Designed miniproteins, single chains, continued (2). Designs and how they scored, part 2

Each design is a single chain, and the fold is of that chain. pLDDT is the mean over its residues in the fold that is shown.

## One batch from the design tools (miniprotein)

Design m4037
Fold by ESMFold2-Fast:
Structure m4037 (fold): chain A 88 residues (1-88)
Amino acid sequence: HMEEVLKKLEERREKLNREIDLALAYITQAVLKSILKNEKDPEVQELAKKGIEKTEEYIRLLESGAPQEEIDAKRKEILDLVKKLNEK
């Protein structure tokens, strides 16, 4: 009984983590779209456009259940790009 319950809780935790990551990806995309709309700096606009593209790819990977390695790699690309935006 307990082992079965723990396995179901782990499956629920993985699903919840995926849903949280997906929600955060959509929030990140909305923020980047806002930056693109309000910023006049062409360099910031270019970084925002790339961020939107990478976030869109990240959402596709999350929705398709892609390998964790591929998801983590795309997340790293987005974080590196956000860091560049914050340095402007």
Scores: mean pLDDT 82

Design m4038
Fold by ESMFold2-Fast:
Structure m4038 (fold): chain A 69 residues (1-69)
Amino acid sequence: MPALSREERLAITRIGLEAMEKLSVEEANQITLDAIKLLRELKEVEGLSLEEAIRRTEAWARDRIQKLT
């Protein structure tokens, strides 16, 4: 669905930008790739909404950035 694809892209873009502001390019790229992988895995979980999958991915990314900063 086109709207859902945009929401996913915006969430990943926000994560990448936040990581780039606080971390090295290599660390920011790794977090962005790991966030994409996690979001895809969470979307396959039965009963989990896209909104909850995005929320959990963003929470994971913020925690990871905080620990690396």
Scores: mean pLDDT 78

Design m4039
Fold by ESMFold2-Fast:
Structure m4039 (fold): chain A 64 residues (1-64)
Amino acid sequence: MEEELRRLLREAGLSEEEIEEILAAVRAGDFDRVDRLLTRAVIEGLVTPEQARRIAELARELAK
């Protein structure tokens, strides 16, 4: 699951630093931070709203 999330973020064009920041927020259960980071990536044109939705869903699945 975490490897799948990392792969999706990498395929979307996020940097390794950005990927690790999102994964750290997921591990901490800080979904407000996850949503904020994904929203910024959408605004910057790095990911589509649909990609952000799928990533957020997978992140929540990891936390259970």
Scores: mean pLDDT 78

Design m4040
Fold by ESMFold2-Fast:
Structure m4040 (fold): chain A 55 residues (1-55)
Amino acid sequence: DEANRLIVKIANEALETGDVEGARKRLDEAVARGEITPAQADAILRNIEAQLAMD
Protein backbone atom coordinates (compact mmCIF):
# COMPACT_ATOMS: atom_id res chain seq x y z
CA ASP A 1 0.00 0.00 0.00
CA GLU A 2 2.71 2.52 1.01
CA ALA A 3 4.87 1.50 -1.97
CA ASN A 4 1.93 2.00 -4.37
CA ARG A 5 1.20 5.47 -2.94
CA LEU A 6 4.83 6.50 -3.37
CA ILE A 7 4.94 5.11 -6.93
CA VAL A 8 1.76 6.97 -7.95
CA LYS A 9 3.03 10.24 -6.45
CA ILE A 10 6.41 10.03 -8.21
CA ALA A 11 4.82 9.07 -11.56
CA ASN A 12 2.17 11.82 -11.43
CA GLU A 13 4.70 14.54 -10.54
CA ALA A 14 7.05 13.43 -13.35
CA LEU A 15 4.26 13.31 -15.95
CA GLU A 16 2.98 16.78 -14.95
CA THR A 17 6.43 18.45 -14.87
CA GLY A 18 8.44 16.34 -17.34
CA ASP A 19 11.09 16.00 -14.58
CA VAL A 20 12.53 12.56 -15.41
CA GLU A 21 15.73 13.32 -13.43
CA GLY A 22 13.68 14.11 -10.30
CA ALA A 23 11.64 10.93 -10.76
CA ARG A 24 14.83 8.84 -11.14
CA LYS A 25 16.28 10.34 -7.95
CA ARG A 26 13.08 9.70 -5.95
CA LEU A 27 12.84 6.12 -7.25
CA ASP A 28 16.51 5.48 -6.33
CA GLU A 29 15.85 6.86 -2.83
CA ALA A 30 12.78 4.61 -2.47
CA VAL A 31 14.88 1.56 -3.46
CA ALA A 32 17.59 2.59 -0.96
CA ARG A 33 14.94 2.76 1.80
CA GLY A 34 13.53 -0.66 0.81
CA GLU A 35 10.12 0.82 -0.12
CA ILE A 36 10.25 -0.63 -3.67
CA THR A 37 12.43 -3.12 -5.56
CA PRO A 38 14.99 -2.14 -8.24
CA ALA A 39 12.80 -3.95 -10.80
CA GLN A 40 9.76 -1.86 -9.82
CA ALA A 41 11.82 1.35 -10.05
CA ASP A 42 13.07 0.40 -13.54
CA ALA A 43 9.54 -0.42 -14.76
CA ILE A 44 8.10 2.86 -13.40
CA LEU A 45 10.87 4.96 -14.94
CA ARG A 46 10.41 3.24 -18.32
CA ASN A 47 6.66 3.95 -18.19
CA ILE A 48 7.26 7.64 -17.37
CA GLU A 49 9.79 7.96 -20.23
CA ALA A 50 7.41 6.19 -22.66
CA GLN A 51 4.47 8.44 -21.73
CA LEU A 52 6.57 11.61 -22.12
CA ALA A 53 7.93 10.38 -25.48
CA MET A 54 4.36 9.90 -26.80
CA ASP A 55 3.53 13.55 -26.07
Scores: mean pLDDT 79

Design m4041
Fold by ESMFold2-Fast:
Structure m4041 (fold): chain A 68 residues (1-68)
Amino acid sequence: NEKIIKEAEEKAKKTHGEEYATIVRDTLEYLVKTLNLTPEELRKIAEALLAGDSEKATELAVETAKKR
């Protein structure tokens, strides 16, 4: 999952700047550790964050947590 997080960080840096890229990286790392995300779940949350849709990212994380 390191590659998915790194790609999301790099894309966020280009579109939203370094500060947001750090937030994206830290958020995805936290969720991977806490929810034991699959690569598919991680990609969906990363896509929502890259779109600037924090509500959608939160919804996806909550749905994943409910499965556990």
Scores: mean pLDDT 79

Design m4042
Fold by ESMFold2-Fast:
Structure m4042 (fold): chain A 63 residues (1-63)
Amino acid sequence: MAAEAEARAREIAEEARRLGLPPEVVDALEAAAEGLAEAAARGWDVDGTLEELRRAVRELAAA
């Protein structure tokens, strides 16, 4: 579970980078991804937060 959450979080940060979002946004997403991976390692449910981050990245790229 934790490893999968970390992989998904890293994929979201990589998607933001590929979409050309500002470095400040990418850095914030990487920090959030690390925090979410730690929360998942503690047994917290982070699936909803990961989906919201992925949605936010796509909305920013579409703007």
Scores: mean pLDDT 76

Design m4043
Fold by ESMFold2-Fast:
Structure m4043 (fold): chain A 55 residues (1-55)
Amino acid sequence: SMEEIERLAREFAEDALARGWSEEQALALARTYADAMGLSPEEREYLLAVLREAL
């Protein structure tokens, strides 16, 4: 669901900030995860959009 994707994006953002990752590194990891989990293009774009807003 979109709510689950929002939660996932926030978890990625929290981890990235805690680890000192750049926005580029966080987005690259999120893309890899989305592809591995078989997210739709719409879900993938939403994940990346929410992650950008959180960073």
Scores: mean pLDDT 84

Design m4044
Fold by ESMFold2-Fast:
Formats: sequence, structure tokens, C-alpha cells
Structure m4044 (fold): chain A 100 residues (1-100)
Amino acid sequence: MEKVLELLEEAEKHIVEAYNALQKGDLEAALEHLEKAKKTLEELLKVAPEELKPLVEAALKSVEKAIEAVKKGDILGAEINLSMALMALSVAKLMLEKEK
């Protein structure tokens, strides 16, 4: 559980950093943070409990869509997808807390 929480918080941090970069118009920094978030979510998916896997998959797909949106200059679409990813990860954190 501790490793799962650590990866979840790491992914959340990279998504927030990507969102902040988008707000500043730094598309290169945003893409760098999104690629790090994607890698962390792929690692999380390998170790996540079965019940959390759909939420991790949803977050991963949202990050992938955000990467495509940034590459097309669709900042609004990127921000929406990052918000969806953060929501999925927040639900996953709540589910982990309930297992205490």
C-alpha cells in the first residue's frame, strides 16, 4: 500500500506541475511533466490493487489525451483532461484510505 500511495502522489505532483506550466504558456515544460506522469501511472498500474486499476487506467488515458491536446495547441482540452486525471487519482486515494 505505501508503494502504491507513493506512486499515486508522484503522478499527482507531475500532473499539477504540467497544469502550472500550461498556465504559464510553457508547452515544453508541460509535455515533460506529462511524460513523467504517464511513466509513473504505467508503473502504478503494474502494482495497483485490482479495485484501483480502472481509476489508474482512466487517469493514464486522460494524461495521454492531454499530451495530444498540448501537441495540437489545444490548451483548454489539455486542462480539462488533466482535471479528469486528478479527479480519478483523488478517488483512488480515498479508496486506499477506506482500506485502513
Scores: mean pLDDT 86

Design m4045
Fold by ESMFold2-Fast:
Structure m4045 (fold): chain A 62 residues (1-62)
Amino acid sequence: SALEERLRAILLELGLSQEQADSVIAAARESVVSARAAIHDMRDVLDEEGLALLREFLASLE
């Protein structure tokens, strides 16, 4: 979907690998809660700016 492609683009721009991006997208397909958990597990890979951007994106989907 267009939302999945946009999420993938954001994750890749933040420095995540394709595999890491696909894991977050798979979690997001189940729920926003699952997507938040996956992003939290990657917080040591993402800087504060990247985490803020992803949180804002997920909030826009609610």
Scores: mean pLDDT 70

Design m4046
Fold by ESMFold2-Fast:
Structure m4046 (fold): chain A 105 residues (1-105)
Amino acid sequence: DEILEELKGKSFEEILSDEELIEKLTELVIEKFPEVLDKLKEHLELKNDEEAKEALKKIVKAMLEAYASGELSRDQLIEILTTLLDDEELAKKIVDFVLSLVKKE
């Protein structure tokens, strides 16, 4: 996956400063977990997939910023995302997947 290779080894700062990389990361989350858009539409009362994708992009960016700054732990990110998706198992998978792509260690 070309997107996966591009994200591999990137720092949180590099990803957060690049809206195109945030877009690519969001697309990769949708590719791996297509049910995320339906969950966001249902629980956030969004009208269509485009609104769900925009919401997910904002969530991914906010999640990475909070984790990179040390304001939120992995467990706190899972708790917040569980509330947004109403699905703890999916939230855990998404958080672990996103953090695995951006962690340098």
Scores: mean pLDDT 78

Design m4047
Fold by ESMFold2-Fast:
Structure m4047 (fold): chain A 79 residues (1-79)
Amino acid sequence: SLREKGDELEKKGQEYLQQGDYKKAGDYFEQAAKYYEQAGDLLAAASMYYRASFAYEQAGDTEKAKELRDRADQLIGQA
């Protein structure tokens, strides 16, 4: 299911975050967010966009971090 794909990608994101690979962590959390959003789980999607934003900020991608944080804030307002 879309939710199960999101869960798998979230787990991979967390593994890369623990390794300090912030770019890969961000990429996986962003992918997880998209699957949760498609599944209609807006709170899970927002959580993943916040985690992706943090990871991209640590990787030095400040513009992408801001875009994903803004997306997360929008989704929380809709949940």
Scores: mean pLDDT 90

Design m4048
Fold by ESMFold2-Fast:
Structure m4048 (fold): chain A 55 residues (1-55)
Amino acid sequence: MTDALIKELEEAVKNKDIEKVEELKQKLQELAQQGDLRALEAIARASVEMTKFEA
């Protein structure tokens, strides 16, 4: 499940779908709070990629 959410997050970031990125970050944040470090790492990477859209 986490891998599928990470893949969807990467595609949403690539498509600049900010609304979907926020939804997927929220779902991954819940998994990260349960100890899923891969979910936490994916959220951090997506946040960095989103700042590149502004810069």
Scores: mean pLDDT 78

Design m4049
Fold by ESMFold2-Fast:
Structure m4049 (fold): chain A 64 residues (1-64)
Amino acid sequence: EERRRQLEAELAALHDRYGALVKAGASPEEIARVHERMAELAEELGLDPGTVANHRRKAEEARK
């Protein structure tokens, strides 16, 4: 449906942003925020709980 498609597009855009931030040497806080947003979108999309947890774990790892 339209809403699901919008959320999927936003998640894809965040993956692109993540790649750009990593290449630019962005701060751990910026990297963590991207992963947190990805987790939120994955949860809204009803994706596998493991996928959501993985994004949240990566956010925590980025802050280390």
Scores: mean pLDDT 79

Design m4050
Fold by ESMFold2-Fast:
Formats: structure tokens, sequence, C-alpha cells
Structure m4050 (fold): chain A 60 residues (1-60)
């Protein structure tokens, strides 16, 4: 749901330094996106991007 996507994006915004760096590296290497760009798109309701990010992070 859109609420779940917003919570996911909030989690990325509030993550500690190590978690943010891991997410940023995964986003750049696997999706070619910045963390800020990914957060904005997910808040806008991009469910496919949220799933791709979860898969990218899970395969670290």
Amino acid sequence: SLEDLRRFAEGMEKANEEARELAEKALKEKLGLSLEEAIERIKAGDEELALEIMRAVASL
C-alpha cells in the first residue's frame, strides 16, 4: 500500500550511517539511483522501485 511505501521511505531517511551507506552503494551498483532520488520516487508511490530496492539490499 502507499502507507507501506511511505514507511519504507521513512526507514531509509532515518537509517543510521552504516545502513544508509550500504543502501546507497546497492542503489548505485544495481539500480543506478541516488538514495535521495529513490526516497522521492517511493514516496510518490513507485511500488516497483521499492521491490527492486528490497531485492538489491537482500542480495548484499
Scores: mean pLDDT 73

Design m4051
Fold by ESMFold2-Fast:
Structure m4051 (fold): chain A 60 residues (1-60)
Amino acid sequence: DEAKELFEQGRYEEAIELLEKEIKKNPSAEKYALLAEVLRKAGRYAEALEYLKKASQMRS
């Protein structure tokens, strides 16, 4: 997963951009959860909470 590799490298903005594109094409709970984690690390807490809720809803 290219987005996960970017996140592991600390390239948060690039990981966010890639995950947003991937989610637009094919959403999944795993992608929403990863996007939320990257947003949290980038200090974008409000957006992180929104995507975490979306991930939880998809797993139900």
Scores: mean pLDDT 82

Design m4052
Fold by ESMFold2-Fast:
Structure m4052 (fold): chain A 79 residues (1-79)
Amino acid sequence: TAEGQKLYQQGLDALAAGDYETAAQLFRQAGDLFEKAGDYKSASQSYFNAAEAAGRAGDLETARELYQKGQEASKKAVE
C-alpha cells in the first residue's frame, strides 16, 4: 500500500540517522500494513529490516520475534 511504502521509507531514513529504535517501529508498522494487504513479499522484507534495527538497538527479544514474522510472511509469499 502507499501508506506501507511511506512507513518503509521513513524506516530507512531513521536507519540512516542511526535511530534504530524508531526504525524498528516504522519497519514493523510497514510490515503489518503490507501483511494486511496480502503483500507478503514486502511484509517479509519490512519485518526482516525491523528485526535488524531492533537488534542494533539492543532489543534481542523483539529482533527474534520480528525475524519469525519475516520468515512466516516469506512462506506465504510463495504459492
Scores: mean pLDDT 87

Design m4053
Fold by ESMFold2-Fast:
Structure m4053 (fold): chain A 71 residues (1-71)
Amino acid sequence: LDAVAAAARAAGDAMAKELEKQTGLKISVTVRVEDGRLVALVKVEGGSDEEQFENAHKVADAIRAAATAAA
């Protein structure tokens, strides 16, 4: 249990750093284990609903780019 929680936290921290580097936004990533699956909640600090939508697109693009690079 503790090992899984530590791994989830480390993965979230690594993802947040990479997304912040790629987008220039302040990003928080919380990784949870639900039904044996890792679920990541990505939150961008600040902004209106419109800015959150734009920021979500930037974050999604950064995640897609990282996945495509297989890094």
Scores: mean pLDDT 69

Design m4054
Fold by ESMFold2-Fast:
Structure m4054 (fold): chain A 80 residues (1-80)
Amino acid sequence: SLSPEQLEAETLLAFAVMYLHLAKKAYEKGDYETAIEMYEKAIELFRQALELGDEHTRRQAESILEEAKKFLEEVKKKLE
């Protein structure tokens, strides 16, 4: 059975992945402002998952967080 902390971490990770998917869809449509908002939400949720999750959850969150940060930088360039 999952601890309450691990269940929270996995839930946060699931929502973060959902926001990452929404951000990519917004970017594909040229909605860069929505893409930035969704990526920033995903990044925050991944950071929270890193503090609560086990080693496996932390490794997943760290990898995706780095990808999300790089994509956020690229999207922000579109609004310059």
Scores: mean pLDDT 81

Design m4055
Fold by ESMFold2-Fast:
Structure m4055 (fold): chain A 94 residues (1-94)
Amino acid sequence: SDLDALIAEGTAGDLLSVGMRYLHLGDYEKAAEYFEKALSLEETAEILLNLGNAYSGLGDYEKAKEYYKKAVELSTDGLIKRLAEGNLNSIEKS
């Protein structure tokens, strides 16, 4: 729809929100698509963490690890850093 197109062309935050909705629905392919669009507008630790989560859901653990590592490096928020480190360690031990 025109509204969905407008949302897809919106701010990084709007695209992150759409991606989060798809992530919660288990649509990891669409989640990754919207998070990649968000990342292209603004590189934040939260977007990188959620990209890692989407690629982990897809079974692409190499990409998931890459995004989690970037989220750890970029994060100024202790919670986002801990979540990214925890998810990275879980994949590396698998």
Scores: mean pLDDT 82

Design m4056
Fold by ESMFold2-Fast:
Structure m4056 (fold): chain A 96 residues (1-96)
Amino acid sequence: MSEEEALEKMREALEEAARLLAEALGEEAGRRVREEAERIEEAFKEGKEKMLKEFKEAAERIGKLIEEAREKSSAKLAAEAAKKVQEAMGYVQQAL
């Protein structure tokens, strides 16, 4: 898989996570996940290590939203969102 394809698939996985979290917690949660995806893509322009660091920090922030969704809304939506974040991490590692 090319670096470009890996980044595209990472963006798609995070967009699905955003949709699932918006369904669980509302549009603001989805927007926050999309903003994290944009930060990761911008960090890639600065280098692969910067992108990985930004992804790890984003995954921690998204993880807090996933936990909130599990406690306050839907464990199923939270679990599906967590799987999408793990898929995104796999694509980030392939881009390295």
Scores: mean pLDDT 84

Design m4057
Fold by ESMFold2-Fast:
Structure m4057 (fold): chain A 88 residues (1-88)
Amino acid sequence: LAQQLLENAEEILERIRGLGEKMAEAARKAGDEEAARRVRELTEEAARHVEKAVEAARAGNLEEALRHLEEAERAMQEAARVAKEALA
């Protein structure tokens, strides 16, 4: 997991930001500007946690890396929920 994260960090961040932008745009088009903003906030939070996970993995702190990845996953799950509620 940690080695895979180090090798694919840029791709993971690009996918997170891309998905977040698509979800935010969908919420905005549905007329829910608040949901769009919340999705962007949660996506940025997830990206920040992935960056911290990469830093922890480089330092050999696998426990810290896993914790940050779990927080990133929670943020993206919440973003998806917010987007789903906006779209019905």
Scores: mean pLDDT 83

Design m4058
Fold by ESMFold2-Fast:
Structure m4058 (fold): chain A 81 residues (1-81)
Amino acid sequence: SMAELEEGIRKTVEAVLKALEEAEKDPTHTKEEVREKIFAELRALMASPDPVAQRTAEAVLEALLEKGYISEEEVEEIRAA
């Protein structure tokens, strides 16, 4: 259902934001390492022919941009994948 899809997207966005917030405090990983992993996953979603994966990636990118975790230039780079 659409409601289940939207809830899934919301949970993915929340998980990504939490991962980046925790990376600032995690001594075993650098913020850059966590960002690179997230960006690689977003590029994979954007490259997918699945419209659900594409919408999930767009929702995550929008949330990251709004929070200031990513620049508009980085958003365009990920979309180009």
Scores: mean pLDDT 76

Design m4059
Fold by ESMFold2-Fast:
Structure m4059 (fold): chain A 91 residues (1-91)
Amino acid sequence: AIAGSAGAAAAVRAGAVAAAGAGKAGVAAGVAAAIAALGAALDAGLAGASAAAAGAAAGAAAAVGAAAAVAADPNSVGAWIGAVGGLAAAA
């Protein structure tokens, strides 16, 4: 359960990093990869949170981290990542 939540948090962060690192030439591919990773993280986060309440707390911490990253990032793509992370933490 806790391991599942950590996996979801890692996937969300990996997705955010992939999107941020995509650059001009790879933006579409990076965003698609980030969305796919976030989808996987949401599924893993939901399963982890369902197994243990502490899992939800770990997910919330990941969402807060994502939100902070979005705050530092001036583009709207980061806002989507933060929003998905927040939803995953709430589930």
Scores: mean pLDDT 54

Design m4060
Fold by ESMFold2-Fast:
Structure m4060 (fold): chain A 95 residues (1-95)
Amino acid sequence: SADARARLRALLAELRRLVERGLAADPAERPAVLAEIRGVLGEILGLLADLGVPPETIARVAALGNELLEAIEAGDAAAARRALAELEELVAAAA
C-alpha cells in the first residue's frame, strides 16, 4: 500500500541517520546506536514480510543488515555505507 511504502521510506531515512550516528559515535556510545539500528532493521524486515516480499529477498536484506552492523562495530565507514546502499537498493526494488 502507499502508506506501507511511506512507512518503509521513513524507516530507511531513519536507518541512514542512525548509521552516520553509529560511525561518529565513541566506542562507549556505539552499542546504544547499534541497538537502535537493530530495532529499525527489525521493523523494515517485518514490513517487507507484511508486504508479501519473497522470503529469499527478506533473507538477503537481513544479511545486508548484519554486514552493516558488523561494519559500524568495526568503524569501517566505507563497508557500512556500501552495505546500506545495497540494502536500500534491494528494499526499493522489492517494495
Scores: mean pLDDT 90

Design m4061
Fold by ESMFold2-Fast:
Structure m4061 (fold): chain A 55 residues (1-55)
Amino acid sequence: KTKKLIVVRSETLSPEQAKAQAIAQAEAQGLEVVSSLAFTAADGTSVGAALAEEK
């Protein structure tokens, strides 16, 4: 099975909002999200990530 990592970076969104956008993008592509994370990068940018795979 192929896994795909979707990453959203934003200066205006919170880390949780960036994660929600990454999850939404994965779901829009028909992928199942298997893990996700949210953090603030060293430069202050919010980062959200979703690791997704085909069903």
Scores: mean pLDDT 82

Design m4062
Fold by ESMFold2-Fast:
Structure m4062 (fold): chain A 65 residues (1-65)
Amino acid sequence: DAAAEVEATLAHIRGTLANVEAQLGRPLSAAERRALVDRLLANRVARGILTPEQAAEIRARFEAA
């Protein structure tokens, strides 16, 4: 289920961002968030969990207002 994999990835990214912010004791900057999101998406594509198209969709949704 493509929609379920997208939602699972969004939840994973949100959890990872929250954990990093908790460890730093501060919010991440926009540049730090982008770099971390890009790394997480690249990892999931490399593992065959996401297609490049799904990763692009998630990236766009993360940047959309």
Scores: mean pLDDT 79

Design m4063
Fold by ESMFold2-Fast:
Structure m4063 (fold): chain A 70 residues (1-70)
Amino acid sequence: SKQQLEDEVLYALALMYLALARIAHRQGKVDEAKELIEKAEKYADQITDPKLRERVHAEIERVKAELEAA
């Protein structure tokens, strides 16, 4: 369905922005990393499938915790 395709695209975008946030953080670009996480959260919030949304939010929280610990 169109909804499933949109959820898959949003999921992919959220994960892509999390990967970019990790790269930015490793380069010392802390503010850029935070902005990229915010973009990941924005796309995650648009996911309508509750299981997929829960999965991506869990990944976002894991990444946030990892970068805050570094």
Scores: mean pLDDT 87

Design m4064
Fold by ESMFold2-Fast:
Structure m4064 (fold): chain A 91 residues (1-91)
Amino acid sequence: MLEEEVEEGIAEIVRGVANILASKGKLEEAAELLEKAAKREKNKKSKAELLTELGEVYAKLGDLEKAKEAYEKALELDPENERAKEGLEKL
């Protein structure tokens, strides 16, 4: 329980930092941060959230293939993730 709570907190902070980086146009840095965090995340829901944001960043970069892969992986982990579904529809 405690380990899972710590991992969830870190994932939320990483997503927040990546969102700030993306808002400043630092999309490559945001993508790298999210990709590294997603690879280390063991919680399926948190990993799906990281992958969803990674997909959004790749879409903004114009890398539609990587965006699609990230959204599909997010939906494999959390099929009810509305943001990932919307992301795929907008590609």
Scores: mean pLDDT 80

Design m4065
Fold by ESMFold2-Fast:
Structure m4065 (fold): chain A 62 residues (1-62)
Amino acid sequence: GSISKEELIEFVEKVKELIEEGKIQEAIELAEKFLKSHGIDVKVTEEDIEILIITAEDLKKE
């Protein structure tokens, strides 16, 4: 199904917390599992995580 704005923001905050703890690989795995649970089977990179964090921060500014 489609991911809600609220669910996406909450998910990205958890990913950001893992990145801040230096757990980059765990953040990638969390992102892949989250997307897979919503029917999106993609390989997530460190660059993709960075883009997701920026996008969520922009959503919070509004």
Scores: mean pLDDT 75

Design m4066
Fold by ESMFold2-Fast:
Structure m4066 (fold): chain A 88 residues (1-88)
Amino acid sequence: LEELIKEYEEELAKDPKNVTALILLGNAYYALKEYEKALEYYDKAIEIAKESSPYAAAEALRLRARVYEALGELEKAKEDLEEAEKIA
């Protein structure tokens, strides 16, 4: 996991707008229960993906909703899921 994080960070250093690398870093930190870091990476992924890929934006919103649920932020989780549904 630590080795994968380093690889994804290296990809981001080459392309800071790599939505796939941002989502994978968010997933890795979520697996480590580092929810604050997971949110930072998903936030960046959503921001970039909204301009380029509705599918990636919807996926990142659903993944961020899981983090909000883990943190007890149920209303924020619901908002992200509703936005993901609108994007399809």
Scores: mean pLDDT 84

Design m4067
Fold by ESMFold2-Fast:
Structure m4067 (fold): chain A 90 residues (1-90)
Amino acid sequence: KPEELLKKAIEALEKAAQSARDGNFDEARKYLDEARKLLSELVELGVDIPVEIMFLLTVADVAIDMGDYETAAEAAEQARDLLKKVLEKL
């Protein structure tokens, strides 16, 4: 179950990054919210989620609010890559 939730969070962050690059901030925000909910479930299950990932999600949210699609996409991509490393260590 944790592995499947982690894969879903990775997919959500990938979709958030792509939506941000497409300039679709409403869709990007939706996928960031989905990733955040999945990460909260993973933390409750005892999965060690690096604090850097949560910080990057905050950066992406702020960038979306500012209309900065490039920063939002880069933050989501970095969070995705860090989550892939978490998945490798499960």
Scores: mean pLDDT 87

Design m4068
Fold by ESMFold2-Fast:
Structure m4068 (fold): chain A 61 residues (1-61)
Amino acid sequence: MEEVEKLLREARSKAADLLIQGNADAGLSSPEEGEKILRDYQEQADRVLKEAEERAKKLLS
C-alpha cells in the first residue's frame, strides 16, 4: 500500500475508534461529563484527520 494511502487509512480508522470510544465513555458518565467527553474525543478525531491530511500533502509535494 502506498505511504499516503496507509497514512490516511490509519488516520480514518483511529478517528473512528476515538468516536466509538467517546460514545462508550460518555454512556458510562453523567450527562454533563458525557458532553465534555464527546467533545474531547471529537476534537481528537478532527486533529488526527487534519494532521494526516497535512502530512499527505507534504508527501505528495
Scores: mean pLDDT 81

Design m4069
Fold by ESMFold2-Fast:
Structure m4069 (fold): chain A 88 residues (1-88)
Amino acid sequence: DEEVKRKQEALEKGKELLEQLKEEVEKASEEELKEAEALSDEEITERIEEAIKNKDEEELERYLRIAYVKRKKILEEQIKKMEEELKA
């Protein structure tokens, strides 16, 4: 049952990554949490690219935290789906 083993390994890796992202997300301000909900992945990427181009370390750190907040939400949803599939 290689498929079940792959799903279990993916779930374990996902949970490890979620714990790491949780630590990064705890550093985010309330404003950054709201921006993560309002901004698309494309908009976040564009702002990160602009910060890199402008060598703006403060803005880069800000949009990386926003990206981590958004990634945490996506990963939480993926983990929940994988757990449901493994229980079925």
Scores: mean pLDDT 78

Design m4070
Fold by ESMFold2-Fast:
Structure m4070 (fold): chain A 67 residues (1-67)
Amino acid sequence: MDKEKIKELAKELARKAREGDFESAREIVEELKKEGVPEKIVEGMLKAIEERDSVAVLAGAKELQEL
């Protein structure tokens, strides 16, 4: 698991969530899955995106940056 790449993707995810760009946010979460983020975390983030809950997406992105 590349922690630096995950932090970079999490920062970009936060930016897309602030912009309301949930389609790009979903693509970033799929890249996080490829980088080895646990599937349970990925599924939680995808649910937040499906619900268009930018606050939940931002909270999850912040937690990934603290890994």
Scores: mean pLDDT 81

Design m4071
Fold by ESMFold2-Fast:
Structure m4071 (fold): chain A 65 residues (1-65)
Amino acid sequence: SELDELARKGREAALAGDYDGAIAYYEEAIKVAEKELSGDERVSITGMIRKDIEDLRTKGEASLF
């Protein structure tokens, strides 16, 4: 699915240290999930992706020192 592909690209970018690229892919994944998913599944999946974005922002800041 498009959601799975975007999540995969986000993980690959994060592993390469491209946190900005990973965040961009995860933000696209949230948009796809909000369009394709409904109910509790949408809330759960978008919530998990938003946490991943926040973790990546935190890691990016820590890596500057």
Scores: mean pLDDT 79

Design m4072
Fold by ESMFold2-Fast:
Structure m4072 (fold): chain A 70 residues (1-70)
Amino acid sequence: SAEEAYEKGVEALKKGNYDEAIDYFTEALVLAPDDRELQARALRLLSEAYKKKGNEVFAEIARRGAEAHA
């Protein structure tokens, strides 16, 4: 489920497994395209994961996406 993918992404992010976190948050977004609150939460943490990897462009895109769903 989207919520399970989101939770796995959170755990990966806590462990510093940023690529795994990105994959899980992306999965959550694909599984729940109409869930605005989940979309906002997932995009917010996806932005953090990209920032931790040094990809500021993708981090900014995800941040703006989260604001659009807030």
Scores: mean pLDDT 85

Design m4073
Fold by ESMFold2-Fast:
Structure m4073 (fold): chain A 104 residues (1-104)
Amino acid sequence: SARTAALLAEAQRAFAEAARVVAESNRAEAEAKKGTPAEAAELLEEQARRAAEAAARLREVAARLAADPGASQSLVDSAQNVADSLEARAAELRARAEALRAEL
């Protein structure tokens, strides 16, 4: 249906955004090693916020996919798994930022 097709397109965009956030986060971690601890902490905190936002969007998409009879359970599971991974990444980045700030 047109409704299911639109939701699937939104899911694809959410997955693409998650992939971009992971790639940007990896680049930011590399860049953090070149700056001061304060600059590194701020950069990691920003990336943690982005990862958390991407995870929240995937959670919303997963809930809508679960409510749609035209969507597969494997797609719902994939969205939840990527959201879990991004939430774990956000927590790790926040912990690293806190450790850097404790050294200031």
Scores: mean pLDDT 88

